# Designed miniproteins, single chains, continued (3): the designs that were tried, part 57

Each design is a single chain, and the fold is of that chain. pLDDT is the mean over its residues in the fold that is shown.

## One batch from the design tools (miniprotein)

Design m9958
Fold by ESMFold2-Fast:
Order: structure tokens, then sequence, then C-alpha cells
Structure m9958 (fold): chain A 82 residues (1-82)
């Protein structure tokens, strides 16, 4: 049952991303908006997976794309916080 495990993993990543962004002070409003957009896309993907709207392997491919975008945002956030 891969989809339920993927949902749990994505929900955990959203929590971690929100916590890391909360710890970083002085982020640009533009970067905050980018982070909020990626979080929203994660939440939309989770909902689509729950509703069985995406056949495998689409959930995994979309999850990997969003994970990379989240990493890029965190990298930019750490650079701005210096």
Amino acid sequence: MGEELLIEELEELVRELKEELEKIEGLSEELKKEAEAVIKEFEELIEKIRNRELPPPEPLLRAEELKERAKEILEKAKEEAK
C-alpha cells in the first residue's frame, strides 16, 4: 500500500518545511510566497492521492518534483538568512 505511506511522507515533509521556514528570520516576501505556493502544491498532491485521482507512478513523480522545489526554497532561505 504505497499511496498511504507516500501521503504520510509528504505530510511529514510539509511539517518539516514549515518548521524550518519558521526558524529562519528575515526571509524576503517573495521567497515566503514561493514557499507558501510549494506547500499548497504539496497539500493539493496529498488530496489527489487520497482521492485516487493519480495512477502510479504519477504520485511518486510529482512528489519528487515538489521535494526538489522545496530543497531549492530552503537553500535560498538559508542564503538570505546569512
Scores: mean pLDDT 76

Design m9959
Fold by ESMFold2-Fast:
Structure m9959 (fold): chain A 100 residues (1-100)
Amino acid sequence: MEELREKIKKYYEEGLKAIEEEDYEKALEYAEELKKIGEEALKKGDEELALEAYERAAEIAKKIANDPKTPEEIKEKAKKLALESEVNVGMILIKRAVFK
């Protein structure tokens, strides 16, 4: 799980850098990789790591979606990714509050 935690930090930082460089397609790819890390962490039972990965994915995706310079096609994909990631965060938090 340390390897995945390091990847979360790296992809989050690289995603933010891509947004600064106005490379929105690259930034979206990093957000998608963060979502995949969240899925892998959930499969392995690490809900805390999954929560972190999904929250980072949602944050990058929202930044892309809210940037007026983002192309419409990428903006729509970013909005969908942000929503999907936030739904996963919500599901994990509800499960932890109710069943643990």
Scores: mean pLDDT 84

Design m9960
Fold by ESMFold2-Fast:
Parts: C-alpha cells; structure tokens; sequence
Structure m9960 (fold): chain A 94 residues (1-94)
C-alpha cells in the first residue's frame, strides 16, 4: 500500500542516517525508493508521495535526539538534492 511505502522509505532513510552511511549510500537509497514509487503511481501522485517522504524524514531527523547535527545536516543536503532531481524528472513526464 501507499502508506506502507511511505513508512518503509522513511524508516530506511532514518536508519541509514543513524548507521552513518555515506552521502552516496543515502543518495542511492533515496533514489531507489523514489524510482519504485514512480513506477507504481501517476507522476502527480509520485510527486506528492516523494514530498511526503521528504517532509517526514526532515521532521524525524529534527525530533530524534540520537541523531547528531552533522548527520542531520548531511542527510538534509543529500535528500534535498535527490528530491529536486526526482521532482524535475517527474515534471518532464507526460
């Protein structure tokens, strides 16, 4: 289900940040989830879901006291870049 995809993606991304995965590993993980979503739903729905995942991850990063400022900053930068790239890709699709 859609809610399961969002929940799984958020958890996976937060777990990767906590595990101190590299910027490239976090980027690749986020791209894989966005690509899976884009294959299953319309471009408009994919944009909405990607935004929801991004916002939920940002909130979780801010509220989790076990996440360091460095981990939070790196994750936000990487995810912002991936979100922008994915949003631009979906914008070009008919």
Amino acid sequence: SLSEMVKEAVKALIDAVKANKSDEEIRQLAKEYFDKIAKEVSPEEAKRIAELIYLRVLIELQLDPSITDEQRYRAINVLSEVFLEKFKELEKEK
Scores: mean pLDDT 81

Design m9961
Fold by ESMFold2-Fast:
Structure m9961 (fold): chain A 57 residues (1-57)
Amino acid sequence: ASAEEAARAAAQGRNAAAMGRALGSDHLYTQGERAEAAGRAGDAAASREHLRAGGVA
C-alpha cells in the first residue's frame, strides 16, 4: 500500500540521516542509503521530505 511504502521510505530516510551523522554525508555508504530510500519510495512525498532532512534535496 502507498502508506506502507511511504512509511518504509521514511524509515530508510532516517537510516540515511543516521549514517550521515555517524559516517559523514559524503561517505559512500551514506550516499548509497539515500539512493535506496528514494528508490523504495518512488515519488512519495515522505521520501523526498526525509531526503531533505538528510540534506540531499
Scores: mean pLDDT 60

Design m9962
Fold by ESMFold2-Fast:
Structure m9962 (fold): chain A 82 residues (1-82)
Amino acid sequence: FDELALESLRGALDIAESGGVSGTAFALYLADHVRLSAFGLGIELSPEAQRALDQTIATAEENAKKSGKTDDVKRLYQMISG
């Protein structure tokens, strides 16, 4: 589980680092999905996975603010999440 979570978060970080509205929104979706799945299963993320999660969120938030498209990212995230 920790290995799958870490692999998913590494992918999410790569997507976030690539930038763009869709990439940023999707990276946030993947990060939230990992966090909620761990919570639902009662699993505590490893320190390595927690750092990857924190980095992914921070990178995505910075990209959204830097691009001035925070509202576009929020809208797309809401559409993806349901």
Scores: mean pLDDT 74

Design m9963
Fold by ESMFold2-Fast:
Structure m9963 (fold): chain A 97 residues (1-97)
Amino acid sequence: DAEARALRAIARLRGILDPATIETLRTYDDLLAELRRRGVPESLLEQLEVQHRVAEALRAIGDGLDKALELLKQGKPEEAERVLEEARRRAMEIIKE
């Protein structure tokens, strides 16, 4: 995903991880765990985690929009509205944590 690619680019730029290790870490969670294991300051990891959470909330909204659009194409506007509201509630919960 875009966040994992961005985090890998940051790790390369700062020399935190060697290129071979970075190539084996395919998910954001795996990459974050490896950075923590290698002694990256917790304050920086907390900042990255907040940024990732915001990105996850935005993805939840995007997924809800895609599903709602498909429901609208099927002639189900009430279900589409419900899906959008659920996506918004999920995004708020992710941010609120």
Scores: mean pLDDT 69

Design m9964
Fold by ESMFold2-Fast:
Structure m9964 (fold): chain A 58 residues (1-58)
Amino acid sequence: VPRPSGESLAKAVVRAAKEAGLKEVTLYFPAGSLTPEEIEIIKKAAEDAGIKVNIVEL
């Protein structure tokens, strides 16, 4: 089964934040679950949508 792309994950986060009326979101991920490229895609997509995203590795 193909894993979700960073772009798909970014779109899901932006949509959820907009539906909840949030302008800032903190995402918690297990260390190594995201690539640096996926993190960059998520941050850029959120910034384009006017949402601040904090990514924390656990």
Scores: mean pLDDT 74

Design m9965
Fold by ESMFold2-Fast:
Structure m9965 (fold): chain A 62 residues (1-62)
Amino acid sequence: MREKVEEAREEMKPSIERLKPAFEEGSKKFAEAAKKGKEGDLETLFREFAEAARVFGEKVEE
């Protein structure tokens, strides 16, 4: 028996697949920013974080 939630997920698949590349790029940029901040100072962390977030936003709004 198919759940209403499952049906909604299937309808969203095309949109998710279209957005997935942008989401993955943003996630990678975010992870790298966090890694750099761990070794650097607080300002470096914020700058890298902001850069990653900006790239993510641009990709999503394409």
Scores: mean pLDDT 62

Design m9966
Fold by ESMFold2-Fast:
Structure m9966 (fold): chain A 87 residues (1-87)
Amino acid sequence: MEKLIEELVKKLLELAENEKDITEIINKFMAYAVDLVNELGLTDRKKIEEIIIEALEKTAEILKEKNPELSKKLEEIVEDIKKSNAE
């Protein structure tokens, strides 16, 4: 799990460096995460969500000073996922 989180963080940071459109960054990241999960055969929904949340939270913290707009968007996505799971 830890290696997968680090791989997702690395991908999101690479997208943040190469793409200027926040929507494009998010769309490309989510597509990559879905493909990676499918390739690894992960079916445990709770574990998948925990991995994605942790990757987004770690990336948001790293980008807080360098890209505050993207950092805020990542925090909003994390909040939405957590709210969906609580209901």
Scores: mean pLDDT 79

Design m9967
Fold by ESMFold2-Fast:
Structure m9967 (fold): chain A 107 residues (1-107)
Amino acid sequence: STHEIIEKGVEEIEKKLKEGVKNKESPRKLLDKVYEILEKTLAEVAKKLSPKAQKELVELGFEMYDKMEKIVDEGIKNKESIEETAKKILEVVREFAKRVKEIVDKE
């Protein structure tokens, strides 16, 4: 199901964030890995949506990506721990997944 695609994407992101924190990777490198998984997941979801729902997905994507960029930029500026930055990124990813499921359910 489309929900299973979204859930698998979230699980893969959570795994990559945990690995990146353990390896003391930079916040920008963590975000790049999150984007790689999101791009693949959203492309697969988009194929199952109407043109109207695809437009809603793109607009939501811009909003959520802006939130994640701000988290990373502020985390670097404030010398935040990688663990705290990763936690905040995951919270946005979970919000994004929930809102994507709502778009899917309206089809």
Scores: mean pLDDT 90

Design m9968
Fold by ESMFold2-Fast:
Structure m9968 (fold): chain A 80 residues (1-80)
Amino acid sequence: TVPVVGEDASLKEQWQALGQVALTLARDDPALQARVQEILAGILASTDPEEQARLQARFGEVWGEIVRRHPDAAAALQAA
């Protein structure tokens, strides 16, 4: 099974997977979980490339906070 590269749906699938990883890592921090959930929901629901780019940037900021709290676990999951 190969996701179609270049389709918006394939990008959203990748964001869903990354979002689930982030939510798992942030499960001990409800504020980080809430931020991840809100950003991920926006990315998955948005059909506007400008909004998607903005939300992706925000996700990167939250991911940085998660990596700072769980550096080894975040690195291992990012590599997988």
Scores: mean pLDDT 69

Design m9969
Fold by ESMFold2-Fast:
Structure m9969 (fold): chain A 75 residues (1-75)
Amino acid sequence: MKEELELRDKVMELLAENGPMTRKEIAEKLGVSEATVKRILDELVKNGVIVERKEGDETLYELTPEAKELIENMK
């Protein structure tokens, strides 16, 4: 019922507001499954909007500097 585009925008906004986050944290904040978040994160990584970063036993996702500037300029 919710479009994938809405979820992509919410993921990008969440990362812009909170900085680097795990897939689990994003899923909990958005109230969606980790599998749904993974699909969105995979597309955003493929498009160069976000990057994956291994930190200890966790994988963090964050906006690229270019994507972060673009989102901040939209506000």
Scores: mean pLDDT 77

Design m9970
Fold by ESMFold2-Fast:
Structure m9970 (fold): chain A 85 residues (1-85)
Amino acid sequence: AIVTKIVLYVEGEEVLDLEVKLPLEEAIKLAREEEDLLILVYNKKTNKAELLSQEGEKLKEFDSFEEALEYAKKQKKPVLVLFVE
């Protein structure tokens, strides 16, 4: 899967929005170099999202991006959103 966009949320606020083109595995590895963040993987084809720990462990699955983002914003940790196609 290819990541086409990265968005970073800190305390519910969008602080970074960047178009990219890199493999999902590479994006997750780069995120692991940061401390104390969560990774939200959103699949644009299926409209499904997964919340991962910084180690890439699946914490929760969502049937919509809106549900996933609402859940993620309630977390005290920064959330890195990876848009995948």
Scores: mean pLDDT 79

Design m9971
Fold by ESMFold2-Fast:
Structure m9971 (fold): chain A 75 residues (1-75)
Amino acid sequence: MEEVKKKIDEAIKNKDYKTLARIAFEAYQNKDYEIIEYLMERILGEKVELKSDEDLEKAFQRILEAINKMIKEDK
């Protein structure tokens, strides 16, 4: 868990958006609410508590949209 959070922080620092997208995808598939919540906090600045798989899916989509926007802006 802590190792994944460290990888997220390093990927954000290095603008490694492919790694962020991969981590988000893996966390979504594994229903890892804690990692999706961490990505929401670190990428969107939003502290959220995910209570359902529907919340997880919505958070995951918002994370991917934010990552895609960052990729386009950092050409």
Scores: mean pLDDT 82

Design m9972
Fold by ESMFold2-Fast:
Structure m9972 (fold): chain A 81 residues (1-81)
Amino acid sequence: SLLEKLEAAFATLLAFVREHHPESAAELEAVLQRMLEAFRAGDLAGLRAIGEEAVARSTDPVVRQLVREVVEAAEAWLRRS
């Protein structure tokens, strides 16, 4: 399912960040968990809003870039299906 693919992608991204940017991992994990919770609830507007808010408020450029990419990828994936 799309949810399973999204969960797997988020797990892979978090593993990468924990290895290469461990200082960014906790903030990214919190954002991705909230986005995934919104997706499970069927709140696609909430998923976008959580991501955009994180990009706007984060001082971490790694978190800002990866969250932006995740929002864009999730939206593109949903529009194609």
Scores: mean pLDDT 81

Design m9973
Fold by ESMFold2-Fast:
Structure m9973 (fold): chain A 87 residues (1-87)
Amino acid sequence: MLSEKEKEELKEKLKEYYEKNKSKIEEMKEKLEKAEHLTEEQKEQMKLYLEIYEKGFEEFFKFVLRVKEEGLDEETALKKELEEKKK
Protein backbone atom coordinates (compact mmCIF):
# COMPACT_ATOMS: atom_id res chain seq x y z
CA MET A 1 0.00 0.00 0.00
CA LEU A 2 1.27 3.49 -0.87
CA SER A 3 2.04 5.95 1.94
CA GLU A 4 0.06 9.21 2.22
CA LYS A 5 3.11 11.11 0.91
CA GLU A 6 3.44 8.76 -2.09
CA LYS A 7 -0.31 9.16 -2.82
CA GLU A 8 0.06 12.97 -2.67
CA GLU A 9 3.07 12.92 -5.05
CA LEU A 10 1.25 10.54 -7.42
CA LYS A 11 -1.85 12.77 -7.34
CA GLU A 12 0.18 15.87 -8.34
CA LYS A 13 1.92 14.02 -11.20
CA LEU A 14 -1.41 12.60 -12.41
CA LYS A 15 -3.01 16.07 -12.44
CA GLU A 16 -0.34 17.19 -14.94
CA TYR A 17 -0.77 13.96 -16.92
CA TYR A 18 -4.57 14.29 -16.91
CA GLU A 19 -4.46 17.87 -18.27
CA LYS A 20 -1.85 16.98 -20.95
CA ASN A 21 -3.85 13.96 -22.11
CA LYS A 22 -7.16 15.73 -22.76
CA SER A 23 -6.10 15.98 -26.45
CA LYS A 24 -5.09 12.29 -26.48
CA ILE A 25 -8.55 11.38 -25.14
CA GLU A 26 -10.12 13.21 -28.11
CA GLU A 27 -7.76 11.24 -30.40
CA MET A 28 -8.84 7.98 -28.68
CA LYS A 29 -12.50 8.83 -29.35
CA GLU A 30 -11.71 9.45 -33.04
CA LYS A 31 -9.72 6.19 -33.24
CA LEU A 32 -12.56 4.28 -31.59
CA GLU A 33 -15.10 5.62 -34.13
CA LYS A 34 -12.75 4.97 -37.10
CA ALA A 35 -11.28 1.73 -35.72
CA GLU A 36 -12.07 -0.86 -38.40
CA HIS A 37 -8.97 -2.77 -37.23
CA LEU A 38 -9.80 -3.04 -33.49
CA THR A 39 -11.43 -6.14 -31.99
CA GLU A 40 -14.68 -5.76 -30.02
CA GLU A 41 -12.75 -6.52 -26.80
CA GLN A 42 -10.22 -3.74 -27.55
CA LYS A 43 -13.08 -1.32 -28.30
CA GLU A 44 -14.76 -2.14 -24.96
CA GLN A 45 -11.46 -1.64 -23.08
CA MET A 46 -10.93 1.75 -24.76
CA LYS A 47 -14.55 2.77 -24.03
CA LEU A 48 -14.08 1.92 -20.33
CA TYR A 49 -10.80 3.88 -20.18
CA LEU A 50 -12.52 6.87 -21.82
CA GLU A 51 -15.49 6.56 -19.43
CA ILE A 52 -13.19 6.57 -16.37
CA TYR A 53 -11.29 9.58 -17.75
CA GLU A 54 -14.51 11.48 -18.61
CA LYS A 55 -15.90 10.98 -15.08
CA GLY A 56 -13.15 13.35 -13.99
CA PHE A 57 -9.80 13.39 -12.26
CA GLU A 58 -10.94 11.66 -9.03
CA GLU A 59 -12.15 8.52 -10.86
CA PHE A 60 -9.03 8.51 -13.05
CA PHE A 61 -6.87 8.81 -9.90
CA LYS A 62 -8.71 5.88 -8.25
CA PHE A 63 -8.12 3.75 -11.37
CA VAL A 64 -4.38 4.57 -11.45
CA LEU A 65 -4.11 4.08 -7.67
CA ARG A 66 -5.60 0.57 -8.10
CA VAL A 67 -3.03 -0.17 -10.82
CA LYS A 68 -0.15 1.00 -8.59
CA GLU A 69 -1.33 -0.58 -5.30
CA GLU A 70 -2.29 -3.96 -6.83
CA GLY A 71 0.75 -3.99 -9.15
CA LEU A 72 -1.50 -4.52 -12.17
CA ASP A 73 -0.89 -3.26 -15.68
CA GLU A 74 -3.56 -0.99 -17.21
CA GLU A 75 -5.05 -3.77 -19.39
CA THR A 76 -5.54 -6.11 -16.40
CA ALA A 77 -7.08 -3.30 -14.32
CA LEU A 78 -9.49 -2.45 -17.17
CA LYS A 79 -10.52 -6.13 -17.42
CA LYS A 80 -11.27 -6.18 -13.68
CA GLU A 81 -13.42 -3.03 -14.04
CA LEU A 82 -15.31 -4.67 -16.93
CA GLU A 83 -15.94 -7.82 -14.84
CA GLU A 84 -17.18 -5.77 -11.85
CA LYS A 85 -19.68 -3.90 -14.09
CA LYS A 86 -21.03 -7.20 -15.48
CA LYS A 87 -21.98 -8.42 -11.99
Scores: mean pLDDT 68

Design m9974
Fold by ESMFold2-Fast:
Structure m9974 (fold): chain A 68 residues (1-68)
Amino acid sequence: SDIEKLAQDFVEGIRYYAETESFDFTKHVADLLKDTLLQLKKQNPQYKDVIDKALKEIDKIVKEKEKK
């Protein structure tokens, strides 16, 4: 589905930025993408599990970047 693909694309995008960009930039973009995912979850509750997994992965990537 489009939402499943979008959630996967967001995780991969944040992973890429964590490798190539500053922590501040990565966190800023992650916060914007997380807000989009939260809005999608509210509008499409059938995708809750997929979106929650993506949100958890984004948070993990940002936390790992902060420690380095």
Scores: mean pLDDT 87

Design m9975
Fold by ESMFold2-Fast:
Structure m9975 (fold): chain A 91 residues (1-91)
Amino acid sequence: SLLETTEKLKQEVQIILADLPPAETLEQERDRLITALLLARARLGLTQAQVADLLNAEGIGVSRTTISQWEKGRATPGEALFEKLKAFFLA
């Protein structure tokens, strides 16, 4: 179900974050969280569209295109979006 997949994504992000080196700057904190999200997506076999759908169901407004741009390093989440991601994954 969507709920079960969302909980698996949260858990996998938290596991990956525990294995990554600690952030020393706010930019590193953001990049660390996004890296963990992208690795979690890949490990769980989720499509970019599925991750976007999961985040939108939790009130985090992102598109498949947004996820694709993050994976290509062409965009980073703005401050407000990053705070929503942090609140969701680190709760």
Scores: mean pLDDT 85

Design m9976
Fold by ESMFold2-Fast:
Structure m9976 (fold): chain A 71 residues (1-71)
Amino acid sequence: LSEEQIEEAARIAVEELEKAQPIPPEARPLAYKSARETVRLLAEGASREELLARGFSELLIDAAEKALKKL
């Protein structure tokens, strides 16, 4: 994936996260950073199990997977 595709997927993932859990404006930069990292790792072939072991939440992983499917 290109960096532009990773940024777009991160944006979509944050939107998916907000559907499950409202994100206050002050937390949006951190949510975006976490979404970008999750999207990048998934795009590089990381498994769901590996991301969970690294401390990423199931909600974040689900949002990132949905975002990648929408690209």
Scores: mean pLDDT 81

Design m9977
Fold by ESMFold2-Fast:
Structure m9977 (fold): chain A 77 residues (1-77)
Amino acid sequence: MFEEFARELAERLQELAEKYPEIADSLNKAVEAVRKHPNDGGVADLAATAVDLLEQGHLEGARKAAESIVKRAKELE
């Protein structure tokens, strides 16, 4: 279910925002976007990509993925 998956992704992104203050603003905006659109598979897919990139230490890629989450969320509104 997308809601459960989105919840887990939002929690993980929130944890990672605390570890990477240099991109925390982008990550926190992405967390809000994921929480507002828990049923959108595209938002969930981008969030999973951002988490994977952060876990691998690819901060610039993760920042871009977070920005893509926010952009997609705005398109859904």
Scores: mean pLDDT 82

Design m9978
Fold by ESMFold2-Fast:
Structure m9978 (fold): chain A 73 residues (1-73)
Amino acid sequence: SLPKGPWTEVLPDDGVSRVEETPEVTIDGKKKYRFRRHSRVIDGRVAHVEELIEIDENGEEKVLFTVGYVDHP
């Protein structure tokens, strides 16, 4: 499996939304990947969307899959 972490904040926390990314990982020297997590406060709960991103030779990103979840109260 592709390793996940460490998470690094790439946009400032405004108290409502936050974006975090993992470092880029190269698999067999051919393709680069990272995870990105978007977090939002919705009705007093923190909701997260995590994306697996493939990065091409020009640095262009393609989202391969997404997973959404909400923190427990």
Scores: mean pLDDT 72

Design m9979
Fold by ESMFold2-Fast:
Structure m9979 (fold): chain A 61 residues (1-61)
Amino acid sequence: MVEEVEKKLKEIVEDESLSEEEKLKRMGEIGLEALKQGIPEDVVKRLIHEALELLEKKKEE
């Protein structure tokens, strides 16, 4: 479900034990799994983009 994908992406962004490179890799894996589950590509791209924006905002803090 879209909500489960969004939650997983947020957990990765907020995980302080992961490097930026590891976060990007895991976000990519979550996106690929979402596509395999039948979530539309445009929805997956939106969720990944929103997660990337949150990640960038955290770097500025």
Scores: mean pLDDT 79

Design m9980
Fold by ESMFold2-Fast:
Structure m9980 (fold): chain A 68 residues (1-68)
Amino acid sequence: AMTAEEFLEEVIEGLEKTDPELAKELRELFEKDKLKAVEKMKEYLISQGYEEVAEVFGKTLKAQIEAK
């Protein structure tokens, strides 16, 4: 199964074509604070109309990032 980090990289790669500034911010934020990066990504998914995906994504990735 794809890891949280792998999934986030895939989404960021997609964003680099559509919104390179957001992609850069998310990558930098993920390096500094993974939980805040997940929150920002969740907000982005909600803004694109993927509310259910954003909820599942946020819960799953938060759990994986908090698991050391």
Scores: mean pLDDT 72

Design m9981
Fold by ESMFold2-Fast:
Structure m9981 (fold): chain A 89 residues (1-89)
Amino acid sequence: SLKQLEQLTEEAKELMKKISEAEGDEKNELLLQLVQTIDELIQLAEKNKLYEKAAEQFKELAETAKSLGFDDTAKLFENAALEFKEKAK
């Protein structure tokens, strides 16, 4: 649902903030959780055809990643936003 997509987006933002403060094993665990959360977000968007909202959410994730200095991650999220925007046509 739309609310679940928004919830997963907020969870991903919080995970990125925690990753920026973490080190060692804790950071690795949080990175795995982030990957899982992003996968769930993508699967939910595909299953429910929430393409326009997914594009918006990935744009927000890219902005959060940039603010935390995760430039490569931000580019990946920007690419995901563009892909979902194309699917929304």
Scores: mean pLDDT 87

Design m9982
Fold by ESMFold2-Fast:
Structure m9982 (fold): chain A 83 residues (1-83)
Amino acid sequence: MSPLVRAIEEQDYEAALKELEKLEKKLEENKDKLTVEEYVGLKLRIIGLKLDIELLKRNGVNEELLARLISAAEALEKEIESL
């Protein structure tokens, strides 16, 4: 299980945000391999995950939101790690 997905499942939001920062850094380092549209799309997906984590932190856990967040994080991680 990836560190990002594990952190989300364990509700370790600080660790989850740190793992997203690592993905953001990898995205920036590989920006030249992407079209502007692909880069902006991936960056918006990272922002969306950060917002969903903040919502879980403030409003408490929602199992459907948590499941969707885990799925979205795994998909994004695989895409950025393949760069």
Scores: mean pLDDT 84

Design m9983
Fold by ESMFold2-Fast:
Structure m9983 (fold): chain A 94 residues (1-94)
Amino acid sequence: MTVEEELRALAKQEGVSEETVERIWSIVRKCPPGAFVAAANAAGVILELKPDPTQLEKYLTELETCCKENDPEKQQSCAFKLAMKLWKQLKKQR
């Protein structure tokens, strides 16, 4: 299964709108290879968190900022830190 197919399947399972998943995927698909896996993982966690519209905007802005970073090391670190931060929030929701 492709990353796109996995994100769409997860969104359907979690009851997330097709519009929201398209918006998330439009950001992830444009991420450079070095950040792509971490960005995809962060996107999956966002779908499971089901954040309110304000939190969703913040997470999508952070994700897009990481993928636009010009320094590859900072870009990878940014995406990884975002994924870890989101995963910790998901664990707290239980």
Scores: mean pLDDT 79

Design m9984
Fold by ESMFold2-Fast:
Structure m9984 (fold): chain A 111 residues (1-111)
Amino acid sequence: KELTDEELETGSFEPESVLEGLIKIVEYLASKIGEDGFEKALNSLEESVAVHEDDDSVEAKLRVIKLIKALLLYNPELAPLVLPQLEVLLKLEEDPEVKEEIQKLIEEVSK
């Protein structure tokens, strides 16, 4: 089920995993940006972003965070809409490397 504007803006969406929450943010951004904008963000990445929702690995989470950063770099007007959900994911994450990257993303989109 797709993340709604209300759930995203209020941080009321409770994902089953941090990776699921990150993927739902990407799905939401893709729905707002459209295909051309999404492809532009993907092409800015050095690596392929192939992720499975059941792979809650550090590497998978870091790849999705990089994609979200690229999407928001090209679409900064959407940053305030994803901020509350990113804060929820920061509280749920236990890995220090993933926490640092989510915190950096929050700081970048809050300016």
Scores: mean pLDDT 70

Design m9985
Fold by ESMFold2-Fast:
Structure m9985 (fold): chain A 64 residues (1-64)
Amino acid sequence: MTVLELRLDIAGMGDAAAFNAFIAEHGNELSLLGSQAAADHSRETGIPASDIAVVVVPAVPPQL
């Protein structure tokens, strides 16, 4: 299974807990975005979309 990272640049999301809360609140929109990204990657690489896992990550790493 191939993993794709979607990077989100969201103002104020320098904290992992805040980022995770955002992901939980916007699960439906992020699911659609992930499905589109997987379909685009599948079209470009020939890997079946079912074999692609999409992970959403902050564009700026969380402050430790």
Scores: mean pLDDT 67

Design m9986
Fold by ESMFold2-Fast:
Structure m9986 (fold): chain A 85 residues (1-85)
Amino acid sequence: MEKEIEEGKKELRKLIENSEDEEIIEGIAAALMAEALKKLGLEKVEPVLSPELKAKVLAEIEKILDELGVSEDKKKKVLKAAEKL
């Protein structure tokens, strides 16, 4: 289980680092937003997030990206895409 999670994190980091396409970055941002909502227990929250909840979700996405070891340039692109969602 832990080894599978580590392999998944490595592949996700690789995908993020190698993605130059803005549509792919937006897809990654959407997936990370869904994961952040799930981790925060907000998976059933209505589609309109308050500014406070959106900031909390963005902070969780940033934490996930930091734990994956994503570069600052790619982290900023993903967070900016997530902010527009």
Scores: mean pLDDT 73

Design m9987
Fold by ESMFold2-Fast:
Structure m9987 (fold): chain A 94 residues (1-94)
Amino acid sequence: SEMLALREAGFAEANAILVEITKIIKETKKKAPNDEEAKKKIDEIMSQLSEELDRLIRELMAARTPEEVRAVLARMLEALRKAKEEIEKIKEEV
């Protein structure tokens, strides 16, 4: 099924980005263990990302065409990449 293959590929790519985000967060916390402002900013980014991903996953599961699946996956991957970039900037600043 085209839709199943698209969702599986999309989830695999999303999971890979989440693993990278987790690694950057861990490295940032090791670099600046007493930076409470950096920790708060990371927590805010991750909270917002979690809420957005929850909404997008619901939309993805409701999608009925390959085109709808691709559109939701594109938004999901964009949200993940944006969160990764914001967390990388925090790591550079600490």
Scores: mean pLDDT 90

Design m9988
Fold by ESMFold2-Fast:
Structure m9988 (fold): chain A 73 residues (1-73)
Amino acid sequence: LPEEAIELIKELVEKKLVSEETAKKVLSDEEKVQKIKKYFEENPENWKELIRKLLIDEDIEEGVRLIKEAVLS
């Protein structure tokens, strides 16, 4: 990952906008890492917003998944 993208992800965790667990999960997922790289390279105007949205959406989806599993189990 570009260093600037890694620093943005660290900032999101430090500001508690995204959990450290979600950030680690995204960074260990090759498909998500490639998507972040593509955002950085192909979207010079708004790559920060795209990466921020991706991580926040993943954090929300993980929370929803845990609730769904608890309800359906």
Scores: mean pLDDT 78

Design m9989
Fold by ESMFold2-Fast:
Structure m9989 (fold): chain A 81 residues (1-81)
Amino acid sequence: MTVNPVLFELEVVEALALMLAGISKIAGDEEAKEKALKLAERVREARDALKAQPDNPEAQEEARKVAEEAMEELKKILKEM
């Protein structure tokens, strides 16, 4: 089994975004919840694209960029709560 480190990063970021959406819902912050859910969807799309081309270095680089941008957006959502 070959572990793709970028795929793993995307899965972790998706899980964090879904967790943040759950916390935001409990806190009654509908804006933070919506932002977190949209972020999870964007990360999932990048993950699915990478799964279609797992050995393509350009696809891996694009997925890595999405993971990094998603982590920065998660930090912003947390800061704005």
Scores: mean pLDDT 80

Design m9990
Fold by ESMFold2-Fast:
Structure m9990 (fold): chain A 94 residues (1-94)
Amino acid sequence: MKELLEEALKAVDEALRHIAQGNYDAAKEAVRRALEIVEKLKELYPDNEDIQKALEDVRRALQALDAGDRETAIAHLNGARAYLFKALEKLEKE
């Protein structure tokens, strides 16, 4: 579902922006929104490996933020972003 992928990407981008601005509570809220959207995507596309990897990265980003590990959180959010873009590209080619 293209709209859910775009919403997930927006939430990941908002999280990265909030981390860059030092707004860690807002970053955690954005990551939680991304997690909810990617979990819905996994229910709709259970065999999509890119969505499964994006879900793992979003979960790890939230864990890293909760631990105060901002560099690890940024790395996993960038990973989630890359996998969500791959999923979007594959759906647009159908």
Scores: mean pLDDT 86

Design m9991
Fold by ESMFold2-Fast:
Structure m9991 (fold): chain A 72 residues (1-72)
Amino acid sequence: SLAEVDVTVTVTKEVDGKTYTTTQRFHLPLGLPVDDPEARELVERIAKGVKALAEHQNPGATVEVEVEVREL
């Protein structure tokens, strides 16, 4: 079975003593079997890259990235 990933990005900011949270979700087909070591490495790279981008776009915010791997 081919692997697909659901990525959830949560960005939390504090501005003037108030907390603001935004959540984005997106889905990516990997085109690789779930048991493939390359699929696992790709998932880790996606999570790291998405987190780095979100942190760059939101300086000082707390960024959490969750990745769920699913079989097609």
Scores: mean pLDDT 81

Design m9992
Fold by ESMFold2-Fast:
Structure m9992 (fold): chain A 81 residues (1-81)
Amino acid sequence: DLEELKKRLLEAIERALEAAKDEAHKQALRTAGEFVERNPEDLEALKRAAAVVATVARSEGNEELEKEALEILREITELEK
């Protein structure tokens, strides 16, 4: 369900933004969220956003958020042909 994945991704972005300490990480997350909102039909945009969340979470030591972002990324990838 793409709508459910999009909702989970946007919530993961919000949690990552709240937890992020590095301004560059916050900027990357804001850009990813904007891409999701403006390209809701674009699976590549959703995958890139999930990858950004995973990368930021890993960089900041948030293993739970990294795991969630990677799970979202895998589920989006499974929707592709």
Scores: mean pLDDT 83

